# Ledger of designs, part 9: designed miniproteins, single chains, continued (5)

Each design is a single chain, and the fold is of that chain. pLDDT is the mean over its residues in the fold that is shown.

## One batch from the design tools (miniprotein)

Design m16296
Fold by ESMFold2-Fast:
Structure m16296 (fold): chain A 80 residues (1-80)
Amino acid sequence: SIATHLGLSQRELAERLGVSPSTVSRIERGEITPSEETLRKLLELAKEKGSVPALYNLLGLALEAGYEELAEEIRKAIEE
Protein backbone atom coordinates (compact mmCIF):
# COMPACT_ATOMS: atom_id res chain seq x y z
CA SER A 1 0.00 0.00 0.00
CA ILE A 2 1.04 3.65 -0.40
CA ALA A 3 1.12 4.20 3.37
CA THR A 4 3.38 1.16 3.83
CA HIS A 5 5.75 2.35 1.06
CA LEU A 6 5.98 5.73 2.86
CA GLY A 7 6.64 4.04 6.24
CA LEU A 8 3.38 5.40 7.68
CA SER A 9 0.18 3.90 9.08
CA GLN A 10 -3.06 4.80 7.28
CA ARG A 11 -3.93 7.04 10.26
CA GLU A 12 -0.57 8.87 10.10
CA LEU A 13 -0.87 9.31 6.33
CA ALA A 14 -4.44 10.66 6.77
CA GLU A 15 -3.15 13.23 9.31
CA ARG A 16 -0.42 14.39 6.89
CA LEU A 17 -2.91 14.70 3.99
CA GLY A 18 -5.70 16.34 6.05
CA VAL A 19 -8.23 13.58 5.24
CA SER A 20 -9.91 10.79 7.23
CA PRO A 21 -8.25 7.36 7.64
CA SER A 22 -11.25 5.84 5.82
CA THR A 23 -10.52 8.13 2.82
CA VAL A 24 -6.90 6.83 2.71
CA SER A 25 -8.16 3.21 2.90
CA ARG A 26 -10.68 3.82 0.08
CA ILE A 27 -8.05 5.49 -2.14
CA GLU A 28 -5.67 2.55 -1.58
CA ARG A 29 -8.45 0.10 -2.54
CA GLY A 30 -9.30 2.12 -5.68
CA GLU A 31 -12.83 2.84 -4.38
CA ILE A 32 -12.47 6.61 -4.77
CA THR A 33 -10.39 8.91 -6.97
CA PRO A 34 -8.11 11.19 -4.91
CA SER A 35 -8.25 14.93 -5.59
CA GLU A 36 -5.33 16.47 -7.48
CA GLU A 37 -4.43 18.39 -4.27
CA THR A 38 -4.27 15.15 -2.23
CA LEU A 39 -2.16 13.48 -4.94
CA ARG A 40 0.26 16.45 -4.98
CA LYS A 41 0.67 16.12 -1.18
CA LEU A 42 1.36 12.40 -1.68
CA LEU A 43 3.98 13.25 -4.35
CA GLU A 44 5.79 15.57 -1.90
CA LEU A 45 5.74 12.84 0.78
CA ALA A 46 7.04 10.21 -1.67
CA LYS A 47 9.89 12.54 -2.72
CA GLU A 48 10.66 13.33 0.97
CA LYS A 49 10.81 9.60 1.78
CA GLY A 50 12.64 8.69 -1.47
CA SER A 51 10.07 5.94 -2.09
CA VAL A 52 10.17 4.83 -5.74
CA PRO A 53 7.39 2.22 -5.13
CA ALA A 54 5.13 5.01 -3.78
CA LEU A 55 5.94 7.16 -6.85
CA TYR A 56 4.85 4.31 -9.17
CA ASN A 57 1.57 3.92 -7.22
CA LEU A 58 0.96 7.69 -7.51
CA LEU A 59 1.69 7.61 -11.26
CA GLY A 60 -1.03 4.96 -11.70
CA LEU A 61 -3.52 7.02 -9.68
CA ALA A 62 -2.76 10.22 -11.64
CA LEU A 63 -3.19 8.43 -14.99
CA GLU A 64 -6.49 6.80 -13.89
CA ALA A 65 -7.77 10.22 -12.70
CA GLY A 66 -6.75 11.95 -15.95
CA TYR A 67 -4.28 14.29 -14.21
CA GLU A 68 -1.92 14.24 -17.21
CA GLU A 69 0.40 17.12 -16.14
CA LEU A 70 0.73 15.67 -12.63
CA ALA A 71 1.45 12.22 -14.13
CA GLU A 72 4.32 13.79 -16.13
CA GLU A 73 5.68 15.45 -12.94
CA ILE A 74 5.56 12.08 -11.13
CA ARG A 75 7.33 10.34 -14.05
CA LYS A 76 10.12 12.94 -13.93
CA ALA A 77 10.47 12.40 -10.15
CA ILE A 78 10.91 8.65 -10.80
CA GLU A 79 13.58 9.37 -13.48
CA GLU A 80 15.62 11.64 -11.12
Scores: mean pLDDT 84

Design m16297
Fold by ESMFold2-Fast:
Structure m16297 (fold): chain A 61 residues (1-61)
Amino acid sequence: SKRDKLMEKIDKANQEIGKEYQERLAREKPTTDAEREALKKETMKKMNERYKEIEEEIEKE
């Protein structure tokens, strides 16, 4: 079903973005609350953009 495809793609996106976030934390090592919040906001923006792309792909079917 379209819902099953949506859930599968969202789960995969969450795994990939979560790994990227952890890698950025390890690499960049943000030292201030402002730097940590900026990284979180960037990650959330990326997740929202990916979810929109997934929804649009599934709606085209």
Scores: mean pLDDT 81

Design m16298
Fold by ESMFold2-Fast:
Structure m16298 (fold): chain A 75 residues (1-75)
Amino acid sequence: SMEELEKKAEEYLKKAEEYIKKVKEANEEEGKLAEKALEKAKEAAEKSENYLKDMEIAYRKIEAIADGVLAEAKA
C-alpha cells in the first residue's frame, strides 16, 4: 500500500540523514555532497507522493548515494 511504502521511504531518509551526519564529521566536503543528494531525493519524493514507483526509486537513490559517499570518504 501507499502508506506502507511511505513508511519505508521515511526510514530510508532517516538512515541517509544519519549517514550524512557521520560523513560530515569524517569529511566536510563529502558530507555536503551527501546532504545535497538527500535534499534532492526528499524533493523528488514529495513531488512523487502519488507515484509509488518514483518514491521507491528516489529513496533507493539516496541510500546508494549515502553508501557511496561513505565508501569514498573511507578510501
Scores: mean pLDDT 69

Design m16299
Fold by ESMFold2-Fast:
Structure m16299 (fold): chain A 54 residues (1-54)
Amino acid sequence: MKEKIEQLQKEIERLKELKEQVRRLIQDPEVKQQALEEIDKRIEKLEKELKKLE
């Protein structure tokens, strides 16, 4: 189970990094919001899986 927890944490970290890049690089508020919402949905799913593996 530890390996799966670490993999999920790394995936979440990668998505958070992508989210930071979107915040810095995308100046258009509408495009930024849509991209951030999509990334947030993916992070939320992975965080739910992580909680179940605790």
Scores: mean pLDDT 80

Design m16300
Fold by ESMFold2-Fast:
Structure m16300 (fold): chain A 60 residues (1-60)
Amino acid sequence: MKIDDKEVEATLYTMNAVLALKSGDYETAIEYAEKALEIDPSNPLARYILQEAREKLAEK
C-alpha cells in the first residue's frame, strides 16, 4: 500500500474542517476544506463541508 504525503495532508485538512464545522467555527471549516480541495479537488467530503460551512455562515 502506498500512501503519499498529499493524501495524508488532504485527509488531515478534511478532518480539521469537520472538527471546526462541529464546533461552530465555520470560517475555520471553510479554510481547511479549501486547503483539502487544493490538494484533492474531487474530495466529496471536503466539498460537502465547504458548502455546509458557507450555508451556516450565510444564515441570519
Scores: mean pLDDT 79

Design m16301
Fold by ESMFold2-Fast:
Structure m16301 (fold): chain A 84 residues (1-84)
Amino acid sequence: KEELRKKALELAKEADKKLAEGVAAYEAGDYKKAAEKFREAAELAEEAARLAEEAGDEETAEGLRKAAEAARKMAEEAEKKAKE
């Protein structure tokens, strides 16, 4: 379904934006903000993956789930650094 594909792409773009904001915050030493942005990116990527799977795009869904897992790991690392 074209609408599901379009929504998945829109959410994936938002996830990429949040991921970039998280990386920028991490590089600036704002680990709390980085963790928040990486968490947001993971949630958006998960939702995008769900919509892609529903649209029958299993390859895109798999890639987005992998991206979400990477973002969650980045959030965990940022959270650990924020405690210092």
Scores: mean pLDDT 85

Design m16302
Fold by ESMFold2-Fast:
Structure m16302 (fold): chain A 79 residues (1-79)
Amino acid sequence: KKEKLRELVAKLIALKLRKIGLELEIERLEKERKEAEEAGDEEKVAELDEEIEKLKKEIEELEEEIKKIEEEIKKLEEL
């Protein structure tokens, strides 16, 4: 019981760290996008928008996985 809970907590931590990493990458890309927009580089802005959208989708997938693991942990803690 406790060992399974520890494994799930470790997996949850890993997923949350990955999500934070992606959020920081999006923040960096949004800053680059603003710089490209100010420079009038419409092509670069479009490329960055596409990359940001891809990362946001990856975050959504991670959030769904995190939610499932959090629900599993909660059930194990209540047992």
Scores: mean pLDDT 84

Design m16303
Fold by ESMFold2-Fast:
Formats: C-alpha cells, structure tokens, sequence
Structure m16303 (fold): chain A 78 residues (1-78)
C-alpha cells in the first residue's frame, strides 16, 4: 500500500542518516576507509528512501512522500 511505502521510506531515510552521521564521525577520528564505507551505506539507504517516497507520491501520498524527500535533501543525502 501507499502507506507502507511511506513507512518504508521513512525507515530507510532514518537508517541512511544514522550511517551517514556515524561515517562522518569515523572520518573525524581518522578512520578513513571505515568512515567512507558507512557514508556510502547511508547514501544507499537514502536512495532507497527516495525511490519509495516517489512511488508513494504516485499512489496518492504526495504530502508524506514529499516530506521524506525534503528531509533527505536537508540531510544532504538526496
């Protein structure tokens, strides 16, 4: 359902933000390869969130889907 797509998109974006923030923290600690790995995982989750949110918009959850995309853009992930 469109509602399930919105919830999956939100979960994917939150997971993406967590990996991205942890990756940045590792870079600050000088753990460059580990930090880059987590940043890439964060971007992957954000890409999933974007695709799920776009599908939710197509199915009539325009406001909720757009909010996920906007939150992803504010986080620098979309």
Amino acid sequence: SAEELVEKARKALEEGKKYFEEGKKLLEEGKILEGIGLILRGIGHAAEAYLLAKKAIELGKEEEGKKVIEEGKEAGLI
Scores: mean pLDDT 89

Design m16304
Fold by ESMFold2-Fast:
Structure m16304 (fold): chain A 59 residues (1-59)
Amino acid sequence: SEEDFLNEFIRKLNEAYELFKKDPEKGLQKFKEVVEEMIKRYPELKDIAESALEYFEKK
């Protein structure tokens, strides 16, 4: 379901965040990969996904 996908996606984002704390470059790359996968599955969420990634990059 969509909810199951979103929960799995949140889990992957948390994994990317844990990686980012240890290796910021690899963590950011992992975030981008996860966000790209979400956009491929839900193209309608592209604007929201890009905004979230921009917010993370502006850290």
Scores: mean pLDDT 75

Design m16305
Fold by ESMFold2-Fast:
Structure m16305 (fold): chain A 60 residues (1-60)
Amino acid sequence: LLSREELEREIEELEEKAEELRKKIEAGEDTEEVKKELLEVEVELGVLLLQLAVQESFPD
């Protein structure tokens, strides 16, 4: 169970990581590993964003 503060922090960290991975792909570093890492980060972001939305809808 992550607090709202912890969720927001992890979301920010993952958003930054996703941005870095997208920049690598745009720069031509589009290896299978980079693409897989980006997919994993985007999936994790989706899960955390859903958890944050649930917490905002049902405070406490």
Scores: mean pLDDT 77

Design m16306
Fold by ESMFold2-Fast:
Structure m16306 (fold): chain A 73 residues (1-73)
Amino acid sequence: SLEEVLQALEDAAFRQALRDYIREEMKKRGLAPEDEEEFDALVDKRIDYAQWVAEELLRIGEEFEEELAKRRA
């Protein structure tokens, strides 16, 4: 679930494993910058963006359920 993804992202070991996974996938896809600092910044941006999307989807889902409840009342 989105909630489980958000909880996992609070774990430092999980975030590090995710960073390592994203780095390897970016290398395989030819998306890895040659500059290590730029590469680390892009990986961090991808993780931050994914976390933001998960939080936003959870919020939208809650708002949608509230609107459905109001329409049925």
Scores: mean pLDDT 81

Design m16307
Fold by ESMFold2-Fast:
Structure m16307 (fold): chain A 90 residues (1-90)
Amino acid sequence: SAERAYEEALEELEELEATETDLHEFVRKAVRVIAEKLEELPISPSVKASLTAGAAVRLVGLELEIEQGKATRQDLLDAAREILEEALKR
C-alpha cells in the first residue's frame, strides 16, 4: 500500500541520514529511495517519471544551496520527507 511504502521510505531516509556523511551521495541515495517507492504505486509510468524528476531537481537544487551556505542538511532531509508525503499520502 502507499501507506506502507511511505513508512518504509521514511525508515530508509532516517537510516541514510544517520549513515551517509557525503552530501552528494546522500542526495543520490535519497532520490533512489523516492524512485523505488514510487514504483510501488498503481499510477502511470509517465506520472512516476515526472514525480521522480521533480524530486531530483528539488534535492539537487538544495544540494547546491547547501554548498553555497544558504541551506542546511536538515532542509534537504525535510524536503525529501515532504516529497514522499505529497507523492504517497497526498
Scores: mean pLDDT 79

Design m16308
Fold by ESMFold2-Fast:
Structure m16308 (fold): chain A 64 residues (1-64)
Amino acid sequence: SHMPTEEEARAVLLLIQATIALNYGDLETARKYYEEAASLLDPKTAEELRKQMEKDIEEVKKKR
């Protein structure tokens, strides 16, 4: 089995924090954690993560 890299593991923890912030409607804190996670990943994965961030934020805005 493949083990996650230290960067990938840290990115997952940051994404969990981003998800918690989104659940509380704290979009600014969520963006911060998404960007920190993206900084630890390769450029292609970081770009996909930023796209996902914008989708997640838009969905939260629709429900507020």
Scores: mean pLDDT 80

Design m16309
Fold by ESMFold2-Fast:
Structure m16309 (fold): chain A 76 residues (1-76)
Amino acid sequence: RLEEIERELEEALPALREAIETDPNPSTRYAAQRVLELLETGGVEELLRREEEERRRVEENPEAAREELEALRAAL
């Protein structure tokens, strides 16, 4: 549900910002930055559309796509 996802993401925003600032792993910081950028520009709908694009990336380069998704989930 979009509204439920929005609430969860809004609650996760402090963790995302902390990850960008404090996490020593550049992949995690990159993933967190991407999520914040998407939330600021298009909101949750844009984020969901990007998840669909990530799913398609797995078909082309599963290892790189998996690493990006895992870093993104860790940042959340």
Scores: mean pLDDT 66

Design m16310
Fold by ESMFold2-Fast:
Structure m16310 (fold): chain A 75 residues (1-75)
Amino acid sequence: MPSPAEAEEMIARLDELLKEELAKLTNEEAKEHLKKLAEALKEALRALAAGDLAAAEAARAKALEHGKKALEALE
């Protein structure tokens, strides 16, 4: 599992990528789902670093759903 420091480094990288991707998108529905995907991924990383596997799995499932909706909005 990632350490707390590794999780925060990954979260910082996700925030950079999110800003870059949001700047490329014009579809507001896709932007909304991408933001929710990123928040769920951050939640999963922090839960993993804390050893909360149940919270990490719940956050991962939430991330997958928002990822699917973002892709659907982009078609």
Scores: mean pLDDT 81

Design m16311
Fold by ESMFold2-Fast:
Structure m16311 (fold): chain A 65 residues (1-65)
Amino acid sequence: MEEEKIKEELLEEIRKLLEELGYTPEQIEEFIKEAREMTIRELAVRVTALAIRVIGEQFDKELAK
C-alpha cells in the first residue's frame, strides 16, 4: 500500500513537471501510461531529470526578459 502511494505521488510530480515544460495533455497521458510500468527507482530518476529540465527552462525564461 505504501509503495502504491509513493508511486502515485511520483506520477503526479511527473505530470506537473511535464505540464510546466509545455507538453500537451495527450503527450502527458502517453508518458504516464508508460511510467505506470516503471519501478519507484525508475520514476524517481525520471522526476529528477524532468525537474532539472524545468529549472533550466525557468532560467532561460528569466534570461530572455
Scores: mean pLDDT 78

Design m16312
Fold by ESMFold2-Fast:
Structure m16312 (fold): chain A 55 residues (1-55)
Amino acid sequence: MEEVAKAVADFARNAAPDTEITFPDSEEGRLAYEAAVEAAKAAGKPVDNIRIEPL
């Protein structure tokens, strides 16, 4: 899980402005979503492209 969160955070930080990141509404997906949102905010990136998609 930590490796997934780190990889997702790295992707969110380095993603192009037009790149969308969507996570499943699961425990693992929510953890990855939170990591991506935090990484994007830390990098000054918008969080609008980071979403959770319900099943």
Scores: mean pLDDT 70

Design m16313
Fold by ESMFold2-Fast:
Structure m16313 (fold): chain A 68 residues (1-68)
Amino acid sequence: MDKKLEEFKKKVDEILAETTDPEARATMEALYKETVEFAKTLDDESAKKLIEFMLKQLEQMYEEERAR
C-alpha cells in the first residue's frame, strides 16, 4: 500500500511542478487528498486498485495536455 501511495504522490508532485495555474494546482491537490481519504475507507486490495486506476487516469490526462 505505502509504495503505491508514494508513486501516486510522486506523479501528483510531477504534474504540480509543470502546472502554473493556481486553480488547476488546487484541484490536483484536492484530488490527491480525496483519493487518499477514500482509499483509507477501503480494504488494502481495493485501495491498491483505486490508486492504480487514479495513476493511469493522471498519466492519460498528462499525455493529452502535453499533446495540445
Scores: mean pLDDT 75

Design m16314
Fold by ESMFold2-Fast:
Structure m16314 (fold): chain A 80 residues (1-80)
Amino acid sequence: MSKEELEREVNIAMMRMVISVAKLELSRTEDEEIKELLKEIIKAAEEAIEALRAGDWEKYKEYLEKLHKLVKELEEKKKS
């Protein structure tokens, strides 16, 4: 019910959405490089959820940066 608790719950919900979308894409792709990137995205999002549940906002930010890098790599692979 605090602003921080609400912000944590919203960010956890967003990470769960990322995992769901990545799992759906993983089921549809035959590209092995894209599969590996999607698996890493799922792992990073799961680790971000655990950091948020632990109240570790610094660790959450580190996983969020890793997610941004992985998404950028995924977009570059799709253009190739």
Scores: mean pLDDT 83

Design m16315
Fold by ESMFold2-Fast:
Structure m16315 (fold): chain A 60 residues (1-60)
Amino acid sequence: SSEELKLTIETFARLADLTAEYLEKLKAAKTEEERKKIEEEYKKKVEELLKEFKEKLAKL
């Protein structure tokens, strides 16, 4: 449906924004510990976004 397509596009846009933020933070990181923390935070945000996508898709 058009609603499914809209949700998919909005989710991809949000993923792109999260990835851009992750890459900028990674460039600013000075230590291996900071890099690992940034990666873990990114993975968590992506997992949350994917969970939201699946839940919203199931309600359409």
Scores: mean pLDDT 88

Design m16316
Fold by ESMFold2-Fast:
Structure m16316 (fold): chain A 96 residues (1-96)
Amino acid sequence: DEAGALEALSRVFRIAQEDPNDDERIREVIREELSRLSPEAALLAAEMAVNSRAGYALEIAREALRLYGTPELRRLAQEAEQRRAELEKKRAELLK
């Protein structure tokens, strides 16, 4: 359900914009929204988040992987982890 995936992502990103420093609340919303989706909608939500390089894409992909455990979700989580590691490395270099 594409509409369900988009609605879930919109709620997560809205909360992240309203309080970007409340990581615990953002993770809670990710868990709540993804647990309500079908496996197909959760995969689509993770795919959209990772492919668009969205904030919290890693957290979204990891939660979907935890819930459904598919090879596609494992690949998406791994891709998001690689991008997070690259961003952290570049950030560390810029702060010197």
Scores: mean pLDDT 79

Design m16317
Fold by ESMFold2-Fast:
Structure m16317 (fold): chain A 64 residues (1-64)
Amino acid sequence: ADLSRELSEEEREEIEKAVREVEEELDKEVAEKIAKNPSLAAPLEAAKKIRVIGTELDKKAEIA
């Protein structure tokens, strides 16, 4: 974790790729749920952001 600011470009790209893949899957899930119940848009978007941040932090902890 302490090395996250000193990640190599390759390590950063790996983290960005993993985060992007998770974000794409979450976008699909959130869009489907919002289509069924639009009132859930705000809480689902918030939950998606939390999961994306969690994925980024977990990946950084594994690599850095």
Scores: mean pLDDT 75

Design m16318
Fold by ESMFold2-Fast:
Structure m16318 (fold): chain A 60 residues (1-60)
Amino acid sequence: SLREELRRLALELGLPPELAERVAEGVLNTKAAFPELSDEEQLELARAAARAVAHNLAAR
């Protein structure tokens, strides 16, 4: 599922499990917020957002 893919991505970027789950939730909310975009475009934005959030959290 997309949720599992996003959670795994966040874990690979060095976040602890509970933060990885929160990042996945946030990205899924982002996907839901852009209904006018295609599924492919929404998934690309979701992955980019997950990477950016995970990177910023890991840097702190």
Scores: mean pLDDT 70

Design m16319
Fold by ESMFold2-Fast:
Structure m16319 (fold): chain A 60 residues (1-60)
Amino acid sequence: VDPEKLEQEVEASLYVMAGTVYLLQGDKEGAIAAYEKAIEAAAGIPEEKKAAQEALEEVK
């Protein structure tokens, strides 16, 4: 198990959750920024990166 990849997964998940919270509050700009950070955090994890990209596309 690679601890750096686990940290990236946790960080990406936290940003996705933050983006969802922003959307629930009606803050689309905050949600977009959070999902973009999730994509950056998941750069080394293709599946997580794809999920974050799909979330970002749904918000736009």
Scores: mean pLDDT 77

Design m16320
Fold by ESMFold2-Fast:
Structure m16320 (fold): chain A 67 residues (1-67)
Amino acid sequence: MTERELRLASAYYLLNREKLEALMAENPEEAAKHKEFLEEVERLVEEVPPDEETIEEVRRLIEESRR
């Protein structure tokens, strides 16, 4: 992955963390399947934290894709 792709992934995770936690609470079987992936993403966020501009860019993309 490029550094830009890593920053975008980090921003996406941070913006969706609360929604992911809620979804995992509702669907524990699906949560278990994604546990390793989520742990890897958390590690990437710590290593390559997104800047505020990248977070805002991802937030805009999420709003656009929502409806």
Scores: mean pLDDT 70

Design m16321
Fold by ESMFold2-Fast:
Structure m16321 (fold): chain A 71 residues (1-71)
Amino acid sequence: AERARRLAEEALELAREALKKAKTLEEVARAIAVILQAIGALILLEKGGDVEEALREAERALAAAKELLAA
């Protein structure tokens, strides 16, 4: 459970940095999408939902956030 939360929190932090660096509407939209995905994983954990699903969502959000910052 804690691993999924930590990954989602990392994804959220990186996505916030991507949003600050965004210069185009497309970049803003991508950063917002990653933020929403990370928040979705955190909500799933808070509601006592599937930890495996939350982990998968957090991992996908983190990968997307890293890709946004690498561009």
Scores: mean pLDDT 81

Design m16322
Fold by ESMFold2-Fast:
Structure m16322 (fold): chain A 66 residues (1-66)
Amino acid sequence: ATVTVTVTGTKAALTSDNRIIPPGGTYTFSGANPVIELLPDGMLRITTSSGETVVADPAHVTVAVT
């Protein structure tokens, strides 16, 4: 599966390799079995079987899985 995170709002998203996805930016990563979790702090965590992770505010991002 391919996961695409698009920052549609004003709050940037952060990858597990310390990359910032700026407002208006997109980040694409591949892996089997993408897991989307809502964390206790209200943040969204997206992880694939490769161990790559993106953390984002759900009000400021769109996530597509293909």
Scores: mean pLDDT 78

Design m16323
Fold by ESMFold2-Fast:
Structure m16323 (fold): chain A 68 residues (1-68)
Amino acid sequence: MEEKKRKVEEYIEQARKALEEGNTDEAIKFAEKALEIDPDNPEAHRLLGAAYLLKGDVEKAVEYAEKA
């Protein structure tokens, strides 16, 4: 349990850093990995929404924002 929690936190941090650096594809990749472990993680949904917004995919951005 704790190990999975730490892994999710690591992916969230990597996604956040990628988003801060403008690497939207990397941010999506790491946020998706976090959701594979914790599908209801609101932070991962929020980061995916932000990444898709930056990529211009408004439809997906809205979908993930609603789940955050």
Scores: mean pLDDT 80

Design m16324
Fold by ESMFold2-Fast:
Order: sequence, then structure tokens, then C-alpha cells
Structure m16324 (fold): chain A 63 residues (1-63)
Amino acid sequence: SRNKAISIVGDAIDSAMDAGDLSPEAVKKELDKKIKEAKKNGASDDVIKETKTIGDNVLNDIR
């Protein structure tokens, strides 16, 4: 389910772009929202952990 984690991070970035704010803070807020939605939709703990890891790497790259 690494592909699911990548998809969640991509959705968060797309949401930040749509809002017109790609700051690390704005991307982090969208990522946190998408993680909460994924948990509500039954995503496994492993998918959530992978999503956080990939998201943190993206945030470090835009810092």
C-alpha cells in the first residue's frame, strides 16, 4: 500500500496548490487533513505511517 501513501501525499499537495499556498505550513495542514480523512475511510496504520514519512520528506525538500 505504498502507492496509497503516495496518493494521499499527492492529494495534499494538489489541495495546497488549489488554495494558492505552497508554504511548508500550508502543505502540512493539508497533509494532516488528508491523513485524518484516510483514517476515517479505514486506512491501515501502516499506510498512515508511510504517508507521514513521505510527507515529512516532501516538507524537508521545500524547506
Scores: mean pLDDT 80

Design m16325
Fold by ESMFold2-Fast:
Structure m16325 (fold): chain A 78 residues (1-78)
Amino acid sequence: ELSLEEKRRLIDEAVAAAEELAKELAKDPEKAKEALEVLRRDAELAEELAKVSEEADLYAHLAEGLRRVARALEEAMA
């Protein structure tokens, strides 16, 4: 099973990769709009899970990462 540290590292790596891909995705407005909505929804869910989960720190970290990707996508779309 993955440790908490390993899970956090995987989230950080995925977020960094997604931020870079967001710049390319922003060139396709339909896909970018769908991705942005999904990212915002998933971030809100992760924030809610952070309030009630025994892995609160992990879900809070994930929510922050998803918000970062959403922000990168919004800025690239502008």
Scores: mean pLDDT 82

Design m16326
Fold by ESMFold2-Fast:
Structure m16326 (fold): chain A 85 residues (1-85)
Amino acid sequence: MLEEQIEELEELLKERPNNAVLYYQLGESYMELEEYEKAIEYYEKAIELDPNNAYAYEKLAEAYEKLKEYEKAKEYYKKAEEIKK
């Protein structure tokens, strides 16, 4: 269940508060719950800890698209492509 998955990830995050992968996975879980604002917060934290993760920028852009913030989504897709070069 997604809620149990989130609780497990949050417990792991208490043990490893600077783990970019755990923030990324929390963002993904909140995307599945359609809680896009929370997903954005977790992806932003993942990017803060690992700014070379192009996939986190792509997921952040996708979350902004879900909120219909298309200009912001476009900017983050562009950042993801710049990292991949």
Scores: mean pLDDT 84

Design m16327
Fold by ESMFold2-Fast:
Structure m16327 (fold): chain A 55 residues (1-55)
Amino acid sequence: SMLVEKALELGRKAGEALRAGDSEAAGRYGQQAVEAGIKAGDEKAKEEASRLAGG
């Protein structure tokens, strides 16, 4: 559960960074969201993280 919540929060931060024009931070948060989603083993978290990472 905590890893799923972390993936979603990191995905949100990636989106916020992108809107702020910080593409480097957006990429880092997006990558971290994918990693957290993979660790969680939750299909929904993986989908959200991949979408936010540009996949």
Scores: mean pLDDT 76

Design m16328
Fold by ESMFold2-Fast:
Structure m16328 (fold): chain A 77 residues (1-77)
Amino acid sequence: GPDIDEAIEKIEELNEEIIRLAKAGKPKEEIEKKVAEIKELIKLMESRGMPQEKVDELREKLEKALKEAEEIREKAA
């Protein structure tokens, strides 16, 4: 239902926020807070019957966002 779509949209917004925080040179602790929010939303959606394939896709998107954020931070050093 719309609740699953809303959760996906929020996860996408949080992934974008992770990249923005990395580009802005924010501390890793702020990024970790956004990661925790995404993981909590994924877990909630999994418990609400989201297909495993979609859950795995969302986890992969988070991993890609984290890798990009790490590359941004390394280039800034």
Scores: mean pLDDT 82

Design m16329
Fold by ESMFold2-Fast:
Order: sequence, then C-alpha cells, then structure tokens
Structure m16329 (fold): chain A 71 residues (1-71)
Amino acid sequence: MLVDAEAAERTIEALRTLAPKYGVPEEAVERAAEALRRAVEERLTEEELLRRYGPLLEEASRLLEEAAAKA
C-alpha cells in the first residue's frame, strides 16, 4: 500500500501536538515529518518507508505511545 498523504499529515499533527507535552525535541518531530512527507512525494509503499526511515519512525511511534500512556 502506498503511504497515504492524509494519514501522514495526521501522524505529523499528532507528533507536533504531543511532543511539547512530553519534552520531545522539535528537531526529532521535524525529521519524522520530513520522512513521512518525502515518502508521500516519492510514492513509497509503507514497506519501503519502513525500510528507509524505519528507525526514525519507530522512535516517533514509541514517543507517541509513551505520551498516550502518560495521558
């Protein structure tokens, strides 16, 4: 499945909303946002996105899960 632009933007919005509450650096959020937007622009599949940016996206996902667990 191709990376959905709408889903990518929703993920970026969630990261930007939660990151300041839990002290996540803005640069980490911005790097994850760039990776997601680039995947949409390059029409990468979800699998290709995870191969190229997997560690960065896993870190972002972990931060979101930690934020949700504390909320």
Scores: mean pLDDT 69

Design m16330
Fold by ESMFold2-Fast:
Structure m16330 (fold): chain A 87 residues (1-87)
Amino acid sequence: KVEEGNKLFEKGKEAFKKGDYEKAIEYLEKAFRLYHEAARETGDPEAWRNAAEAAAALAEVYRKMGDEEKAATAERLARDYRALAEE
């Protein structure tokens, strides 16, 4: 469900721009899960990249909230998933 993931990712980014960090996290976590499921089912490098982008966006939201530990965790997740896209 890449299309559903894309829709949730855009909603998450819009919520983040509006300062609604709780909604941004909710949408971005759902987008990440959908991209992760698609990547695991298909092996599509684009799905791995999309999951990495969702994780990177989550890191940015957590950083704005001052949660440096969760931000660092999400940033590592983004790097790992981007590496999977290059395999």
Scores: mean pLDDT 84

Design m16331
Fold by ESMFold2-Fast:
Structure m16331 (fold): chain A 63 residues (1-63)
Amino acid sequence: SVADRVGEATVELLQRHPELADELRQRHPGATDAEISRELARRAGKELGLTDEEIDQAVAALN
């Protein structure tokens, strides 16, 4: 599914940029782990060339 592909791309993104999750937490103090995970998934989806609608649907399915 698109959600599975976004999940896999998110793992690959974090392997390339292991500091990214901590950088997002520093930029957004008070954000929940779920909010950080959704932002990472949105970034991975953009790298895959997905539309905003496809990204939103995949992000909704990843929780």
Scores: mean pLDDT 78

Design m16332
Fold by ESMFold2-Fast:
Structure m16332 (fold): chain A 80 residues (1-80)
Amino acid sequence: SLEEEIERLEKELEEVEKQIEELEKEIEELEKKIKEGDTEKERKLVVLETAKGILLAAKSFLEERIKELKKKIEELKALE
């Protein structure tokens, strides 16, 4: 059902948001180390920032999909 699909997508969104939060903390710690002279970590920072970009895009897609499905359910309920 559409309601089950929304519940699945909301769980996926929650997991993506958690991954973004964990990744942001790792990026902040890595940036601090680079500033302190650990410049070999710059490559890892680029990888993590790229991963964050992908997760942010996934979050945006999931949020829009959930919004569209919720709107369709409300429209269907209004016709009952």
Scores: mean pLDDT 84

Design m16333
Fold by ESMFold2-Fast:
Structure m16333 (fold): chain A 91 residues (1-91)
Amino acid sequence: SEAEEYYKKGQLLYVQNKYEEAIEYYDKAIELDPNNGEAWFNKGKALEELEKYEEAIKYYEKAIKLFEEKLGKDHPLTKLTKKLLEELKKK
């Protein structure tokens, strides 16, 4: 889907350390598929790399909610995102 293509482009830009451009593509993916928890999570990671910690917290919280709904509270990805959020709140 177009949402998946935008998400993959965002991931490619992220690994190139092009965080602002990665966010643009994650935003396009989220607009087309707002239930893509991985897009919310990866936008949070890119925001954290840009030191936009307050915004990153909001995107991690949304990702956790979506992961809990789709995968359950005990899923490794849900637990990982919660751990990253708690570590970020200590900064």
Scores: mean pLDDT 89

Design m16334
Fold by ESMFold2-Fast:
Structure m16334 (fold): chain A 84 residues (1-84)
Amino acid sequence: HMVATRLSPETRERLKKELGVTDEEIDELVALAQAYADDPGEGARAFLKERGLTDEQADTVLKNLSLPAREMAEVLRKAREAAA
């Protein structure tokens, strides 16, 4: 299914090249934005902790949701270092 916050395959390939991120990382950014829209407190924090972030790291990401997509992708990637 397609949703308003979901990225097209063409946009994903462009972002992967420009930001140096994977399809999975792009999906995580979109899912994070959706979780924050649905429940900015608990839902978004739970999503981030599922990705291996601590409560402190999750709070930092939530405070910085206005950052450009590139910076958000890098923050999530660093926090998920163990997943690589």
Scores: mean pLDDT 59

